# Designs tried in a protein design run: designed miniproteins, single chains, continued (3). Part 7

Each design is a single chain, and the fold is of that chain. pLDDT is the mean over its residues in the fold that is shown.

## One batch from the design tools (miniprotein)

Design m8219
Fold by ESMFold2-Fast:
Structure m8219 (fold): chain A 76 residues (1-76)
Amino acid sequence: MLVVTAAERTETRAVVTFRNEGDTDRILRYTAPFSGTLTVYVDGERVAEREVEEGEVVDITIPAGSTATIEVIRRP
């Protein structure tokens, strides 16, 4: 089960943290709130960084028992 443990959104930054409390890997379908740079951290390690457009859906794998933080910083 994916649990939201933290969430914050401003005009220029969106960040959300999920914990996978299950015994299997889960895929989160994340919709980018604005165009910018998306960074994914799993258990504190940066595992992905990519450019995204507003409304783009990104599939993010959160391993069993792990915590993932997804941050999007709006493009100027």
Scores: mean pLDDT 85

Design m8220
Fold by ESMFold2-Fast:
Structure m8220 (fold): chain A 64 residues (1-64)
Amino acid sequence: MDPLMEEALELEDKGETAYVLGRYELAAEYFRKAAELYEKLGMHEKAKEMREKADEAERLAQQA
């Protein structure tokens, strides 16, 4: 696995952890960063998934 893929996976994991802890604003930030890296890797479906998770986290942050 290349370093860019490793970074994307780490950001995804950090986003999931922040989400579980109710840190929705932070989760959204990590998911957005992961989406950018997946997009650079040509993984468009994975990037879309990360953006959808970021949008969900942002909605929950507004409700908190």
Scores: mean pLDDT 85

Design m8221
Fold by ESMFold2-Fast:
Structure m8221 (fold): chain A 68 residues (1-68)
Amino acid sequence: SKADAEILRKAATLASEEAKPYLEEIAELAEKGDFEGANKKFQEMAKENFEAAKDAIEAVKKAAEELA
């Protein structure tokens, strides 16, 4: 949804340089309603860089709190 995409874009601004490109791609897919594609991108990030995936999760939590 649009709200999910806004949270993900905000998270991209808070996340590490390594996580940011993935979060931006995931946000674009979420805007289109392609949640299967978004989940696949997150899975790819977690396999390539587990620490970036952890950072992305924390950034999403913080973004959701700021936009609540």
Scores: mean pLDDT 78

Design m8222
Fold by ESMFold2-Fast:
Structure m8222 (fold): chain A 61 residues (1-61)
Amino acid sequence: SAYTEKGRELAAQGKLEEAAEYYRKALEIDPDDRLAQLNLGLVLQKLGKTEEAKAYFDSLA
């Protein structure tokens, strides 16, 4: 989705908080967007939100 692509762009720029917001927007539109779930987990892990990141990774298994 456009939100997932924008999130990836922001993450590549090191704008991790903004990237997380766009991945959350993608998941509001499509809760089953596996790419958005994975990338949100990775961004949250980089932000030190390890427990929140784990929840997203576990949902993908």
Scores: mean pLDDT 83

Design m8223
Fold by ESMFold2-Fast:
Parts: sequence; C-alpha cells; structure tokens
Structure m8223 (fold): chain A 67 residues (1-67)
Amino acid sequence: MTEVTEEAIKKLLEEMKKYMTKEELEEEIKELEKLIEEAKKLNTPKNKEAVKKLEEKIEELKKLLEE
C-alpha cells in the first residue's frame, strides 16, 4: 500500500489550487474522501496519521469551494 506523507499532501493541494476549476475540485475532494475510507480499513499506525492529515487538507479544500 502506498504511504501518504504530509509533503505529498501539500504538493497535491498546491497543484489543485493552481489548475483546477470549482467543479474539478469538488470531484477531487470526493475521490480523496473515498481514499480515506479505504485507508481506514487498513489498520496501521502510519495510515492513521496519514488519514488525519488528509482530513485536515480536505477541510482546507472545502473552504476554497466557498469562494
């Protein structure tokens, strides 16, 4: 399973902000939420930390959708 790092999440957010429309951003948020649910099924400490970081970043992306 692919390890998710805080740096990878930050890079993803920067790319999303730079090139995505509001509709594309909404689709990406849904995909990330799906990945989080799948990651929660794998009970490893590393994945638990990554899930929390992803949840924080999704919250930031949702704030961008309000603009």
Scores: mean pLDDT 70

Design m8224
Fold by ESMFold2-Fast:
Structure m8224 (fold): chain A 79 residues (1-79)
Amino acid sequence: MIASAVITVEKDGEVVARYLIDVETGRVTDLLTGEELPVGHEIDLVAIAEAAGGPVTVRFTLLDAAGRVVASGEQVVEP
């Protein structure tokens, strides 16, 4: 069972955004600020790329309840 997801957004090797998603509750935590975002908050990856001034690399990791990696992936997102 997938319990959480971590999304890391990088530009030129620097982390520009990072989020923890609780799969059960749908809550999103901004891991750079420590702020909890409302349930149903949309992570707009295109808007993040626009704010960063160009293409960003998005990495995701899906974790089970024990913190084990179940799946991972990577995608380039352009503004």
Scores: mean pLDDT 81

Design m8225
Fold by ESMFold2-Fast:
Structure m8225 (fold): chain A 67 residues (1-67)
Amino acid sequence: HHMSEEELDREVDEALFLIELAIAKIAYDNGEPVEEVKAWLERVKQRARELGLDSTAAAAEEGIASL
């Protein structure tokens, strides 16, 4: 199995968004205001949708719903 340059770029974008989701979760668990965490997750969701990363956008939406 070999990844194309386009596939690699998509994987990198997905990894960066997943890192942002993990950081938002850690911030919430460490007492960051819910509204700030929610606003951050909403921005992550919007950017993921703009890039066509549907699973990442769904993960961000689930994160928002869990706050």
Scores: mean pLDDT 76

Design m8226
Fold by ESMFold2-Fast:
Structure m8226 (fold): chain A 108 residues (1-108)
Amino acid sequence: HMARGPRTPEQQALGDEAARLAEEYAKELIKKKNPKKTGTAVASRRVGDAEVTAAVSITLYEDGTVKVHAMAAVSGPVTPETREAARQAAIDAAKLAVENEGKTVRLD
């Protein structure tokens, strides 16, 4: 997909941090739940003039390998509230992806 124009360094850094958190949290949940199917989830949160979206995809391969891919995007001002919203969106996306294996789920 075509990238929208450049993000601010702060928005990019927060997005990267949220993506990393989502991936780490999903990996911890996978250790407990042992998923048997691919799952994908997206969680979005708005705080004031800011919006955070986190997406997590969990893929199970035939050799038993489980791959987690996470992405996050931030728009609007980066504030402490935006950072907490990013953290919550990351956690929500990870939980939904692991708990709803075999499905695509969106929480907007």
Scores: mean pLDDT 76

Design m8227
Fold by ESMFold2-Fast:
Structure m8227 (fold): chain A 58 residues (1-58)
Amino acid sequence: SEAEEALERAIEAARAGDGETAQRLGTLAVILFYEAGDEERAREAGRRVREALEEAGL
């Protein structure tokens, strides 16, 4: 899904040190999961992006 692709790309951007892209795509993933009615996956996506950014020191 678009939400899953955005989440995957956000995490990879965070690992690459691109915090701006990670935040932009991470926000998109959360919005897309929320619009799909998947509130739990939306929260999980936000958490995973935040953890990836913290792990990268961003």
Scores: mean pLDDT 86

Design m8228
Fold by ESMFold2-Fast:
Structure m8228 (fold): chain A 70 residues (1-70)
Amino acid sequence: SLADMIAELERLVREAKELAEQGDYEGAIRLLEEALRLAERLKTVDPTIGAVAIREIRELLEEVKRKLEE
């Protein structure tokens, strides 16, 4: 269901943020890439919510990649 997809996406993003806080940027990137794939699937079900999720996840992914370069 749409609700299940949103819940799974929220879980992946939360876990990615937790890994980034622990300094596991590679793990965070892996989970964010999985979240991005799910957000693209979400866009086929709800184009508006999916597009917003894709944008937010891409912004997070860029931030985490920047921290990995530090």
Scores: mean pLDDT 87

Design m8229
Fold by ESMFold2-Fast:
Structure m8229 (fold): chain A 57 residues (1-57)
Amino acid sequence: LREEALRHLEEGVRAGQEGRLDEAEKHLVRGHILLVDAGVPEEVAAALAEAAAAEGL
């Protein structure tokens, strides 16, 4: 689960940097959900997804 979450966040950053904003958003949301499912606190998972989104912009 954590490896899948990190992969989704990484794909979201890459998609954002390439201008594929719809794909970036889908990957970042999925990564956030997977982090929470893996036991990461909601606040931390949200912060990681937001940091990834900022990297992709």
Scores: mean pLDDT 76

Design m8230
Fold by ESMFold2-Fast:
Structure m8230 (fold): chain A 124 residues (1-124)
Amino acid sequence: SDLLKQAQEALEIVETYRNNVALGQTMGAKVVELAEKDFEEGLKEIDKLAELAKKDPEAGSIALSEARNALLEAAKKSSPEKAKKFNELADRLDAYLGEEGQKILDESKKRAIEAQNFVDRVLA
């Protein structure tokens, strides 16, 4: 049926979004791990996330956002000196994300929520 096909397409949207968030969280954790050892290695990893955002704007924007969140959480648990460095890296991630990246994040999240609501309505 057309409804079943639409529900399958909506599930693919939800799963793609969830997978991008999970991968972004993994990448963000790696940025924190590298930055704890060496600030410059943290910067290099952030630059790789920025390159991902050029190739895959949705996955890359999610990864930039998740890495920022991971650094901000790590800063709260760190000494003032370490927190300052993590906040500097988070500011760089915000700069790479920009207004365009934030728009992509908002649209991607909205699309995933609308897709999940459609699935819940059709399959319930």
Scores: mean pLDDT 89

Design m8231
Fold by ESMFold2-Fast:
Structure m8231 (fold): chain A 57 residues (1-57)
Amino acid sequence: MSEQAKLLQVQKARQEALEAADKDKANEALAALEAANEAGDDDAYVEASQALQLALT
């Protein structure tokens, strides 16, 4: 296969990995956000949300 065709496969694998990571992060995010929401701690809520954003980007 050409290198270009191989690159397309890598891009597809990256997207699938992102979706799989999203599922795992969603579970952890919900736990952290729920704890912050139950405590009414906006600071903790923002912190958890921002950490997830940085991990994704």
Scores: mean pLDDT 68

Design m8232
Fold by ESMFold2-Fast:
Structure m8232 (fold): chain A 100 residues (1-100)
Amino acid sequence: MRDLISQFMNGASSTTIQQVRDVVQTGIDVMQTSTDDDRKQIVISTFQDIRSIARYQNSPQTTIDIIDQVIGIVQQMTADQQMDAMNYFLDIANDQESRS
């Protein structure tokens, strides 16, 4: 999972990374005030929003294929693993901004 997220973020533009950071942060914030039943749907919706951002920013098909793999894996994850994946996206996005 982390390797796929790293590959996606390394292939993404700075604009894509900024938008992914904002979407993931919003998803995490919403999860803090949501019921347990809603949290899984929030995570899936967040990852689908990341895919939409990548497509809107004209990312290569290989980058889109990576996020599709991430979405497929996330659907089979526990809530803790899904939260770890969201936090990892946020960590990479923040690191990319700090280097600019």
Scores: mean pLDDT 79

Design m8233
Fold by ESMFold2-Fast:
Structure m8233 (fold): chain A 74 residues (1-74)
Amino acid sequence: MDVIEKAREVARKAIEQVKNAKSYEEALKIFDEAMKELDRILAEAPPSQKDEVVRIRREAVEEMRKIIAELKKK
């Protein structure tokens, strides 16, 4: 449907999955898969929506990296 809506849903689910990850390694795997999916969405996005998808991807990266860093510190 809407590319922006799809990107937001992927980001939201990925962040939730990373928050519930049982290990640092599991969290990294979730992060990698989410990035691949968001990159596919960005590639398919029309020019008018690319900036918003890039913003969603950046925000998701920042949030997931914070959670992953916390898991690593344990």
Scores: mean pLDDT 83

Design m8234
Fold by ESMFold2-Fast:
Structure m8234 (fold): chain A 80 residues (1-80)
Amino acid sequence: ATAQMQALTAQAQALVDQGEQLKQQDVQAALQAYQQALALADQVMSNRAQASQDVQNAAGGVKGRAQLLLKEVQELLEKQ
């Protein structure tokens, strides 16, 4: 159902936002938040037939952002 996919997308976005706040204090916690956000966004994209176009676009955006932020945090950990 679209409502379920919308809720998962909102949860994934909230996890990205939490990770952004956490990365200044706890980089490892930020990494975990981004990984969870990516997993939820990927779940929505795998079930996109149950999602409206707006939810699909939002989930795709969250997935892309979570992937970018994961890469940035992993690179920070590698250099530290």
Scores: mean pLDDT 81

Design m8235
Fold by ESMFold2-Fast:
Structure m8235 (fold): chain A 78 residues (1-78)
Amino acid sequence: KLEELGKKVIEYLKKAKEAAEKGDLEEAKKYLEEALKAQKELGKLYEENPSKENLEIMERYAKEAEPYLKEAAELLKK
């Protein structure tokens, strides 16, 4: 289910941010890798069932993930 994978991406990004804020950069990187894996699975499901509705779901979750990705990247560059 595309929505479940989208939520999983956001969940892993939140965990990455929390780990980075605690100074656990190894754990933060691990969660970022898990988020990327979930994002790839999301893309695979879209390719298997391409539709305007599924594209809109992907774009919605990409937008929701963007602020977490930016915050995690800023924390990791320190």
Scores: mean pLDDT 76

Design m8236
Fold by ESMFold2-Fast:
Structure m8236 (fold): chain A 70 residues (1-70)
Amino acid sequence: ADELKKKAEELAEKGLDLLKNGQVEEGLELLEKALKISKEAVVKVLEENLEFLKTLDLETLEKILDLVYK
């Protein structure tokens, strides 16, 4: 259903906003919740934010990749 995918996109975007504010743990928790709803939606949001992902430290980036590509 499009509604669930939209909710997952919103949660993923909110998670990235928390990461941008230095709230790494909270941001990763929202990304994990979004992934449980729709992996496709999270991947789309991450692809739309590649420039920001390039600015993350390796530890945070590794945690995101582990969540998405387990």
Scores: mean pLDDT 83

Design m8237
Fold by ESMFold2-Fast:
Structure m8237 (fold): chain A 65 residues (1-65)
Amino acid sequence: EEKKKEAEQLIAGLSAAVRAGDDETAGRYGAQIVKLVREAAELSDEELEKYHPAIRQGARDLRAG
Protein backbone atom coordinates (compact mmCIF):
# COMPACT_ATOMS: atom_id res chain seq x y z
CA GLU A 1 0.00 0.00 0.00
CA GLU A 2 2.67 2.53 1.05
CA LYS A 3 4.77 2.12 -2.12
CA LYS A 4 1.65 2.28 -4.30
CA LYS A 5 0.53 5.48 -2.57
CA GLU A 6 4.01 6.98 -2.96
CA ALA A 7 3.94 6.29 -6.72
CA GLU A 8 0.36 7.59 -7.02
CA GLN A 9 1.36 10.85 -5.30
CA LEU A 10 4.41 11.27 -7.55
CA ILE A 11 2.39 10.54 -10.72
CA ALA A 12 -0.41 12.89 -9.58
CA GLY A 13 2.15 15.59 -8.76
CA LEU A 14 3.81 15.20 -12.16
CA SER A 15 0.44 15.39 -13.94
CA ALA A 16 -0.61 18.49 -11.96
CA ALA A 17 2.74 20.24 -12.59
CA VAL A 18 2.54 19.48 -16.34
CA ARG A 19 -1.01 20.86 -16.46
CA ALA A 20 0.13 24.01 -14.62
CA GLY A 21 3.12 24.48 -16.97
CA ASP A 22 5.54 24.15 -14.03
CA ASP A 23 8.41 22.46 -15.86
CA GLU A 24 10.77 22.61 -12.84
CA THR A 25 8.34 20.84 -10.50
CA ALA A 26 7.42 18.36 -13.27
CA GLY A 27 11.13 17.57 -13.71
CA ARG A 28 11.55 16.91 -9.98
CA TYR A 29 8.57 14.51 -9.88
CA GLY A 30 9.79 12.80 -13.06
CA ALA A 31 13.26 12.28 -11.55
CA GLN A 32 11.72 10.74 -8.40
CA ILE A 33 9.59 8.37 -10.51
CA VAL A 34 12.67 7.28 -12.53
CA LYS A 35 14.58 6.68 -9.27
CA LEU A 36 11.69 4.58 -7.90
CA VAL A 37 11.56 2.51 -11.13
CA ARG A 38 15.32 1.86 -10.97
CA GLU A 39 15.12 0.82 -7.30
CA ALA A 40 12.14 -1.47 -8.05
CA ALA A 41 14.02 -3.12 -10.97
CA GLU A 42 16.54 -4.56 -8.46
CA LEU A 43 13.82 -6.17 -6.29
CA SER A 44 12.31 -9.67 -6.41
CA ASP A 45 9.03 -10.20 -8.29
CA GLU A 46 7.22 -10.60 -4.95
CA GLU A 47 8.47 -7.20 -3.72
CA LEU A 48 7.50 -5.64 -7.06
CA GLU A 49 3.83 -6.52 -6.39
CA LYS A 50 3.84 -3.90 -3.60
CA TYR A 51 4.50 -1.15 -6.18
CA HIS A 52 2.14 0.80 -8.42
CA PRO A 53 1.41 -1.05 -11.74
CA ALA A 54 3.15 1.69 -13.78
CA ILE A 55 6.30 1.36 -11.64
CA ARG A 56 6.22 -2.45 -11.89
CA GLN A 57 5.94 -2.23 -15.69
CA GLY A 58 8.82 0.25 -15.88
CA ALA A 59 10.95 -1.95 -13.61
CA ARG A 60 10.28 -5.06 -15.71
CA ASP A 61 11.03 -3.17 -18.93
CA LEU A 62 14.31 -1.93 -17.43
CA ARG A 63 15.27 -5.50 -16.41
CA ALA A 64 14.60 -6.70 -19.98
CA GLY A 65 16.86 -4.01 -21.51
Scores: mean pLDDT 78

Design m8238
Fold by ESMFold2-Fast:
Structure m8238 (fold): chain A 120 residues (1-120)
Amino acid sequence: SALERAEEGAEKAREGAKKAEEAAKKGTPEEALEGARKATEGANRASVGAEEAKRAGTREAAEAAERAGEEALRAGKYAVEAAKNAKGGPETASAGAAAGVAGVGAVTEGRLAREAAERG
């Protein structure tokens, strides 16, 4: 279902963000890279769920996509910080930027789905 896809995406993005944050504190850019990639996948999944839910007016899927986007933005921030400190910096920084883009997308799709639900 659209809601299930959005919630799975939000949880994946949260796990990715937590990994990226912990990796930034430890100075482990390879773990931050993995966290950012996981958050990107989560945000993309939640964004698709919100788009599918838009016509049905499912506010819960919209909220899940917004959460996934916020977590992906957080993962991107920490991946960029981890990239400044050690080996693998360019790849980790690129993954962080990708997580940021995916995060903006998910927030946007979540907002559009929420607006559709409020008008239906």
Scores: mean pLDDT 80

Design m8239
Fold by ESMFold2-Fast:
Structure m8239 (fold): chain A 71 residues (1-71)
Amino acid sequence: SLEEVKEKLKEAFKLPEDERRRAILQLYFDLMNSLDEKYKNLPEEERRKLKLDALSYFTQLVVEIKKEIEK
């Protein structure tokens, strides 16, 4: 779920910079793989659009959490 992704991102941001970067990348790949598995019956173009939308959302969450930490 998207709430689970957000909580995992918050946990990743508690890590040192190098470990945080690796954790964020792993969460990204896990999200993309989850979408491919969940929507495997959709046409490739539809899956591509869903992954692009998910990437935009994921990027927004990363920016939002980073902004909270900078306080």
Scores: mean pLDDT 81

Design m8241
Fold by ESMFold2-Fast:
Structure m8241 (fold): chain A 60 residues (1-60)
Amino acid sequence: MSLKEARDEIARLLAEAVREGVLSTGEALQIGKKAMDLLDAGKPEEALEYVRKEIERRRA
């Protein structure tokens, strides 16, 4: 997975979760910051998994 692909997918997932009311804007910003740290560390798969897990946790 490329860093660009992971970044684009993370942005899409966070925007969708906010639109659906799963995440507040503030929560999405905090999750996004952590995901960007993982992308900057060269860990695109971990960044995506982190975002998906955080969204799933809030759906439950």
Scores: mean pLDDT 84

Design m8242
Fold by ESMFold2-Fast:
Structure m8242 (fold): chain A 63 residues (1-63)
Amino acid sequence: MRKISEEEFAELTEIAGQMMDATTEEDARSGVERYAELHLGLDPETAREVADKVIAEVRARRA
């Protein structure tokens, strides 16, 4: 997470939560990963790490 701000991370967490309500956790994770690559300009490895952290944060907040 070298390029993503705390504000961007919070926004992705909110979006991921909404996606998990509308689809599956797997689809939400894939959506966040793709968004990070296309709109935040992250490389695929970093985008995957960001998506993993975002999904983990949503799960923690809902537990």
Scores: mean pLDDT 76

Design m8243
Fold by ESMFold2-Fast:
Structure m8243 (fold): chain A 55 residues (1-55)
Amino acid sequence: DLVKTYGLSEEVAEKIREEAREITEKEYDGSMPFEVFFRKVEGELAVEYRYENPE
């Protein structure tokens, strides 16, 4: 859950989910279940967003 786990707004969370889907479709290699790969990409993007948008 991007909003609760990373403290993101709902709008930002939606944008991250959409971007994560696009990245997953491009980079998915079959090494793990698609849903697990997608969640990993979501988490990476959320951490990056918080790093680039400090207080």
Scores: mean pLDDT 77

Design m8244
Fold by ESMFold2-Fast:
Structure m8244 (fold): chain A 74 residues (1-74)
Amino acid sequence: MEAELLYAQGLVALAQGKYEEAVRLFEEAIKLTPPSDTKLLAKAYRALGEALRKLGKEDEAEKYFAIAEELEKK
């Protein structure tokens, strides 16, 4: 599915140190993920937080980690 493919591409970008590209790919994956797919949403939000942390955006990263944690509790 498109959302899972974008998430996977984001992980590759993150591993390659392409943090801004990783952020873009994870944001697109989140947009294309149905709200009912809480597992994929949690993974994408956590990965987005990691990419933002690598860019020095700690406050934004913490916000998305909190969203991922809430989704994981469901």
Scores: mean pLDDT 85

Design m8245
Fold by ESMFold2-Fast:
Structure m8245 (fold): chain A 93 residues (1-93)
Amino acid sequence: PSKEELEEEILIALGRMALAVKDYETAIKLYEEFLKRFPESPRRAEVLTNLGKAYFELGEYEKAIEAYEEALALDPSNEEARELLAKAKEALE
């Protein structure tokens, strides 16, 4: 792996750890840093899905919807993102 691929893996791993310990603010910052530093990464859909999860847990449903819709634009076959998008839309109703 390149240095860039390793940095991507580290940010994704740290973000997942932050989600696991329910530190949603830290998860958001780590995922936003990933998207800023690696705008062409094939892992952007995964990162956007996890960013949406962090926003959802904070009650930021509109931001969660935006993140899930962007994830689905990059990977329309992502069933997890589709299910999470439906839940976020239902939470606004």
Scores: mean pLDDT 87

Design m8246
Fold by ESMFold2-Fast:
Structure m8246 (fold): chain A 79 residues (1-79)
Amino acid sequence: DLLVAGAQLSERERAVLDVLGERGPLSAAEIARELGLSVSTVRRALRRLEAKGVVVRERGRVTRYSLSPEFVELARTPG
């Protein structure tokens, strides 16, 4: 399930998930800036994460990405 996805992610995919978990909805360009990666690299990682159901695209004037609510609920460790 989604909890196991973390073990199956590349380093870049994990870094994207970390940024989205900390910062909330971000564009591919904002994620690229935070991670020091190209927008094309981030977009490829986001596409893979979206295909895995761990990231969702947010509707708006600018396309933003956030952690899937289901992934957040399953992957979060209690404080």
Scores: mean pLDDT 71

Design m8247
Fold by ESMFold2-Fast:
Structure m8247 (fold): chain A 71 residues (1-71)
Amino acid sequence: GTERQREVLETVLELAKKNGVVTEEDLAKVFGEATGKVILKELREMVGSDKDELTVEEVEEALEKVRAGEV
C-alpha cells in the first residue's frame, strides 16, 4: 500500500474505535462524501465484506494488509 493509504486507514481506525463501527457517513464527515464512499468501497474490498458498516477488527485487518504491501 501507499503511505497515503496507511495514513487514511489510521484515521479510519480511530473513528472505528470511537464509534465501535465506521460508516459511509462517518467517513464523509472527515473526508467528504465522494472520498468517504471510495474509502468505504476500498476497505470492503480489502477485507472481503459487503456490509455498510466496518468494525474495528475489519479496519485493523485492512491496515495490516496495507502495511504488509498486500494492497
Scores: mean pLDDT 81

Design m8248
Fold by ESMFold2-Fast:
Structure m8248 (fold): chain A 68 residues (1-68)
Amino acid sequence: STRERILAAAKALLASKPPEEVTNREIAEAAGVSLGTLYSHFSGSRALATAVTAAQIREIGDEIDKEL
């Protein structure tokens, strides 16, 4: 889905720099969507940051479970 593409793009960008330095524009460009489309799935930058953080925590949890 478009939402999953946005989250995947944000996650890839977060691998190379801190969340504070990742712009919504870069995420939209990496996901292949417009800024309007990005904001339609995430109401503002805070909502996007929260969703990305939740996705990162979920993945770290999965990795920990696999390493245990």
Scores: mean pLDDT 66

Design m8249
Fold by ESMFold2-Fast:
Structure m8249 (fold): chain A 69 residues (1-69)
Amino acid sequence: SSLVKKALEEVRRRAKQNGGRLTKEEVLEIAKEVGADVEKVRDLLKGTGEILSETSAKLVLALAARESE
C-alpha cells in the first residue's frame, strides 16, 4: 500500500541521517505521520531495545500497517 511505502521511505531517510539507527520514538513518529495504528507499533516495540536497525524498524511498521488493513 502507499502508506507502507511512505513509512519505509521515511525509515530509510532517518536511518541514513542517524548512522543506520532509529529510536523507538522515531518509529512511533513515523507511524503517526503515515496514519498507521500507533498502539500496534507501540506493542511491537515492547520486545525491542531503545535503538532499532533500519531492518527492524521496517519490519515493525510493515506488520502494524498490515494489521491496520
Scores: mean pLDDT 79

Design m8250
Fold by ESMFold2-Fast:
Structure m8250 (fold): chain A 58 residues (1-58)
Amino acid sequence: SMESEAVGRTGREAYEAGLGGDEATRLVRETARKHGGSPEAEAAARAAGGELRRLNGP
């Protein structure tokens, strides 16, 4: 969906910027909220934040 794609792009940009998982999670949650906070967008935001914590740390 457009929400999941936007969340995915935000997560990718956060990873490339070297942001920690907590800041990346905040950004992707903000993106999900901007798209109406659908369950799909929230799930994508949670998954992206977890992966970024694993890669870049908290």
Scores: mean pLDDT 71

Design m8251
Fold by ESMFold2-Fast:
Order: structure tokens, then sequence, then C-alpha cells
Structure m8251 (fold): chain A 62 residues (1-62)
């Protein structure tokens, strides 16, 4: 299953394990866990990191 999401707001990474997002950035969800943060890959450059799930809008599930 592939989950594609879009950043609904800018998010600035504070930790090296987090991924900075700009509003409108499209990411693939790699791990959606049970926590408040999901592991995502930014599609524009392939960078990976954790982002708050509240900053993401799911746009496609396959």
Amino acid sequence: MVIIARAVEDFEALLPTELTLRKGDVVEILESGDGSYWLARRLSDGEEGYVPRSFLEIIEVR
C-alpha cells in the first residue's frame, strides 16, 4: 500500500530525524505508526524524516 500526502502548512525540522516541509509539498508515507509523527519521503528530492501527522493531508492511497 502506498500513501501519498500533502503538507497543509510549513513545518520546520528541529531534530536531525525530522523532515522540513513547505505548504504544498508532496510526500510518500513510509511508516504511519501509532504516534503523532509519521515517517515520510519528500517526493521533490527523496529526503526522508519524521513529520507531525497533523501537518499532512492524505491525497492518495493505493
Scores: mean pLDDT 83

Design m8252
Fold by ESMFold2-Fast:
Structure m8252 (fold): chain A 101 residues (1-101)
Amino acid sequence: AMEAEKRAMAEALRALADRLEAAGAAEAARGNRAAAEALLNEPSVEAIARRIFELAAAGHTPLVPDTPLGREIAARAAALGEEAGLPHVSPGIWHEGALPA
């Protein structure tokens, strides 16, 4: 179910954010916590992608897990960057800790 996949992805991003914070990367940790919140709270892939794009444009370096849903979110966020004249602004894809389908 999409809701279960969103929760699993959000937990993975929160775990990554905890590791980044412990390593002193406070801004990257903040960006990934905000990405986890977008995954849980936004009603659609388009809304999640827009929030992820906004975080990337603000310099917060959000990541998305390498899952089908994560790749769709990343692709839509990258398209928003191209439309805004910021084709270099996109979330990273996180391959380690890819969630089981």
Scores: mean pLDDT 72

Design m8253
Fold by ESMFold2-Fast:
Structure m8253 (fold): chain A 65 residues (1-65)
Amino acid sequence: MAEAQAYLVKGQNALQAGDYEKAAKYFEEAIKANPDLKAAWRYLAEAYEKLGKKEEAAEYAKKAA
């Protein structure tokens, strides 16, 4: 759990910095550590929308529901 939360925080920091690719990678690691962490799926969807990958963003948003 702690590992997933650490990656979630790193991803949020990358999003604030505008580094959407780095943010997506951190959220992917958070999901690998805890796939039930719905927040990580939501943030991953947001990162992919910022990258212009709307189809993938929609799939990740669906996992967050």
Scores: mean pLDDT 82

Design m8254
Fold by ESMFold2-Fast:
Structure m8254 (fold): chain A 52 residues (1-52)
Amino acid sequence: SPELEKALEELARAALAGDEVAASEAFRRARELGATLEEIVKAVRKEMERQE
């Protein structure tokens, strides 16, 4: 779903930026939208690869 993808991207960006508040809020939203922990880890890894 577009909402889930957006939440996962926001979570990954916030986590990599060290923004704990934004990361926590995005994590809660992603989980409410049905994200698994595996999907969250995969999203963070993809964002790391994009940023190098």
Scores: mean pLDDT 82

Design m8255
Fold by ESMFold2-Fast:
Structure m8255 (fold): chain A 66 residues (1-66)
Amino acid sequence: NREEVLNLSEASVYEIAGAVYLTLGDKEGAIEYYKKAIEIIDSIENPSEEQKALKEGLKKKIEELE
């Protein structure tokens, strides 16, 4: 599905952006982009196992930073 590929790619881009903000020492920026990645995944009616795993990983990263 073209939409599944696009949504996974968008979530992954936001995950990478969050990691970049962490590299810059911006913890709040990292949390914001990780939350945006989760929002993309939550917008999917039938998330794949890969998308569900990404969401759980992002939640753990946010918990570690807060």
Scores: mean pLDDT 78

Design m8256
Fold by ESMFold2-Fast:
Structure m8256 (fold): chain A 66 residues (1-66)
Amino acid sequence: MSDEERRREIERLLEEARRAAEEGNLQKAQDLTVRAVTLARTPELAEEAVRRAEEIGRLIKEQEEK
């Protein structure tokens, strides 16, 4: 898999995770963010994936604290 393909897949997983978090499917959202970060095998991809995963993590936390 190329770096561009990995980046596209990471973005797809993170968008699905964000949607799942907004829908209240917190476990699904967590699973998808972990999967996205796991696909990031280079430091550059990992940095971007972690940054986006942190945004989704904040959404998950807000839902869990209600």
Scores: mean pLDDT 77

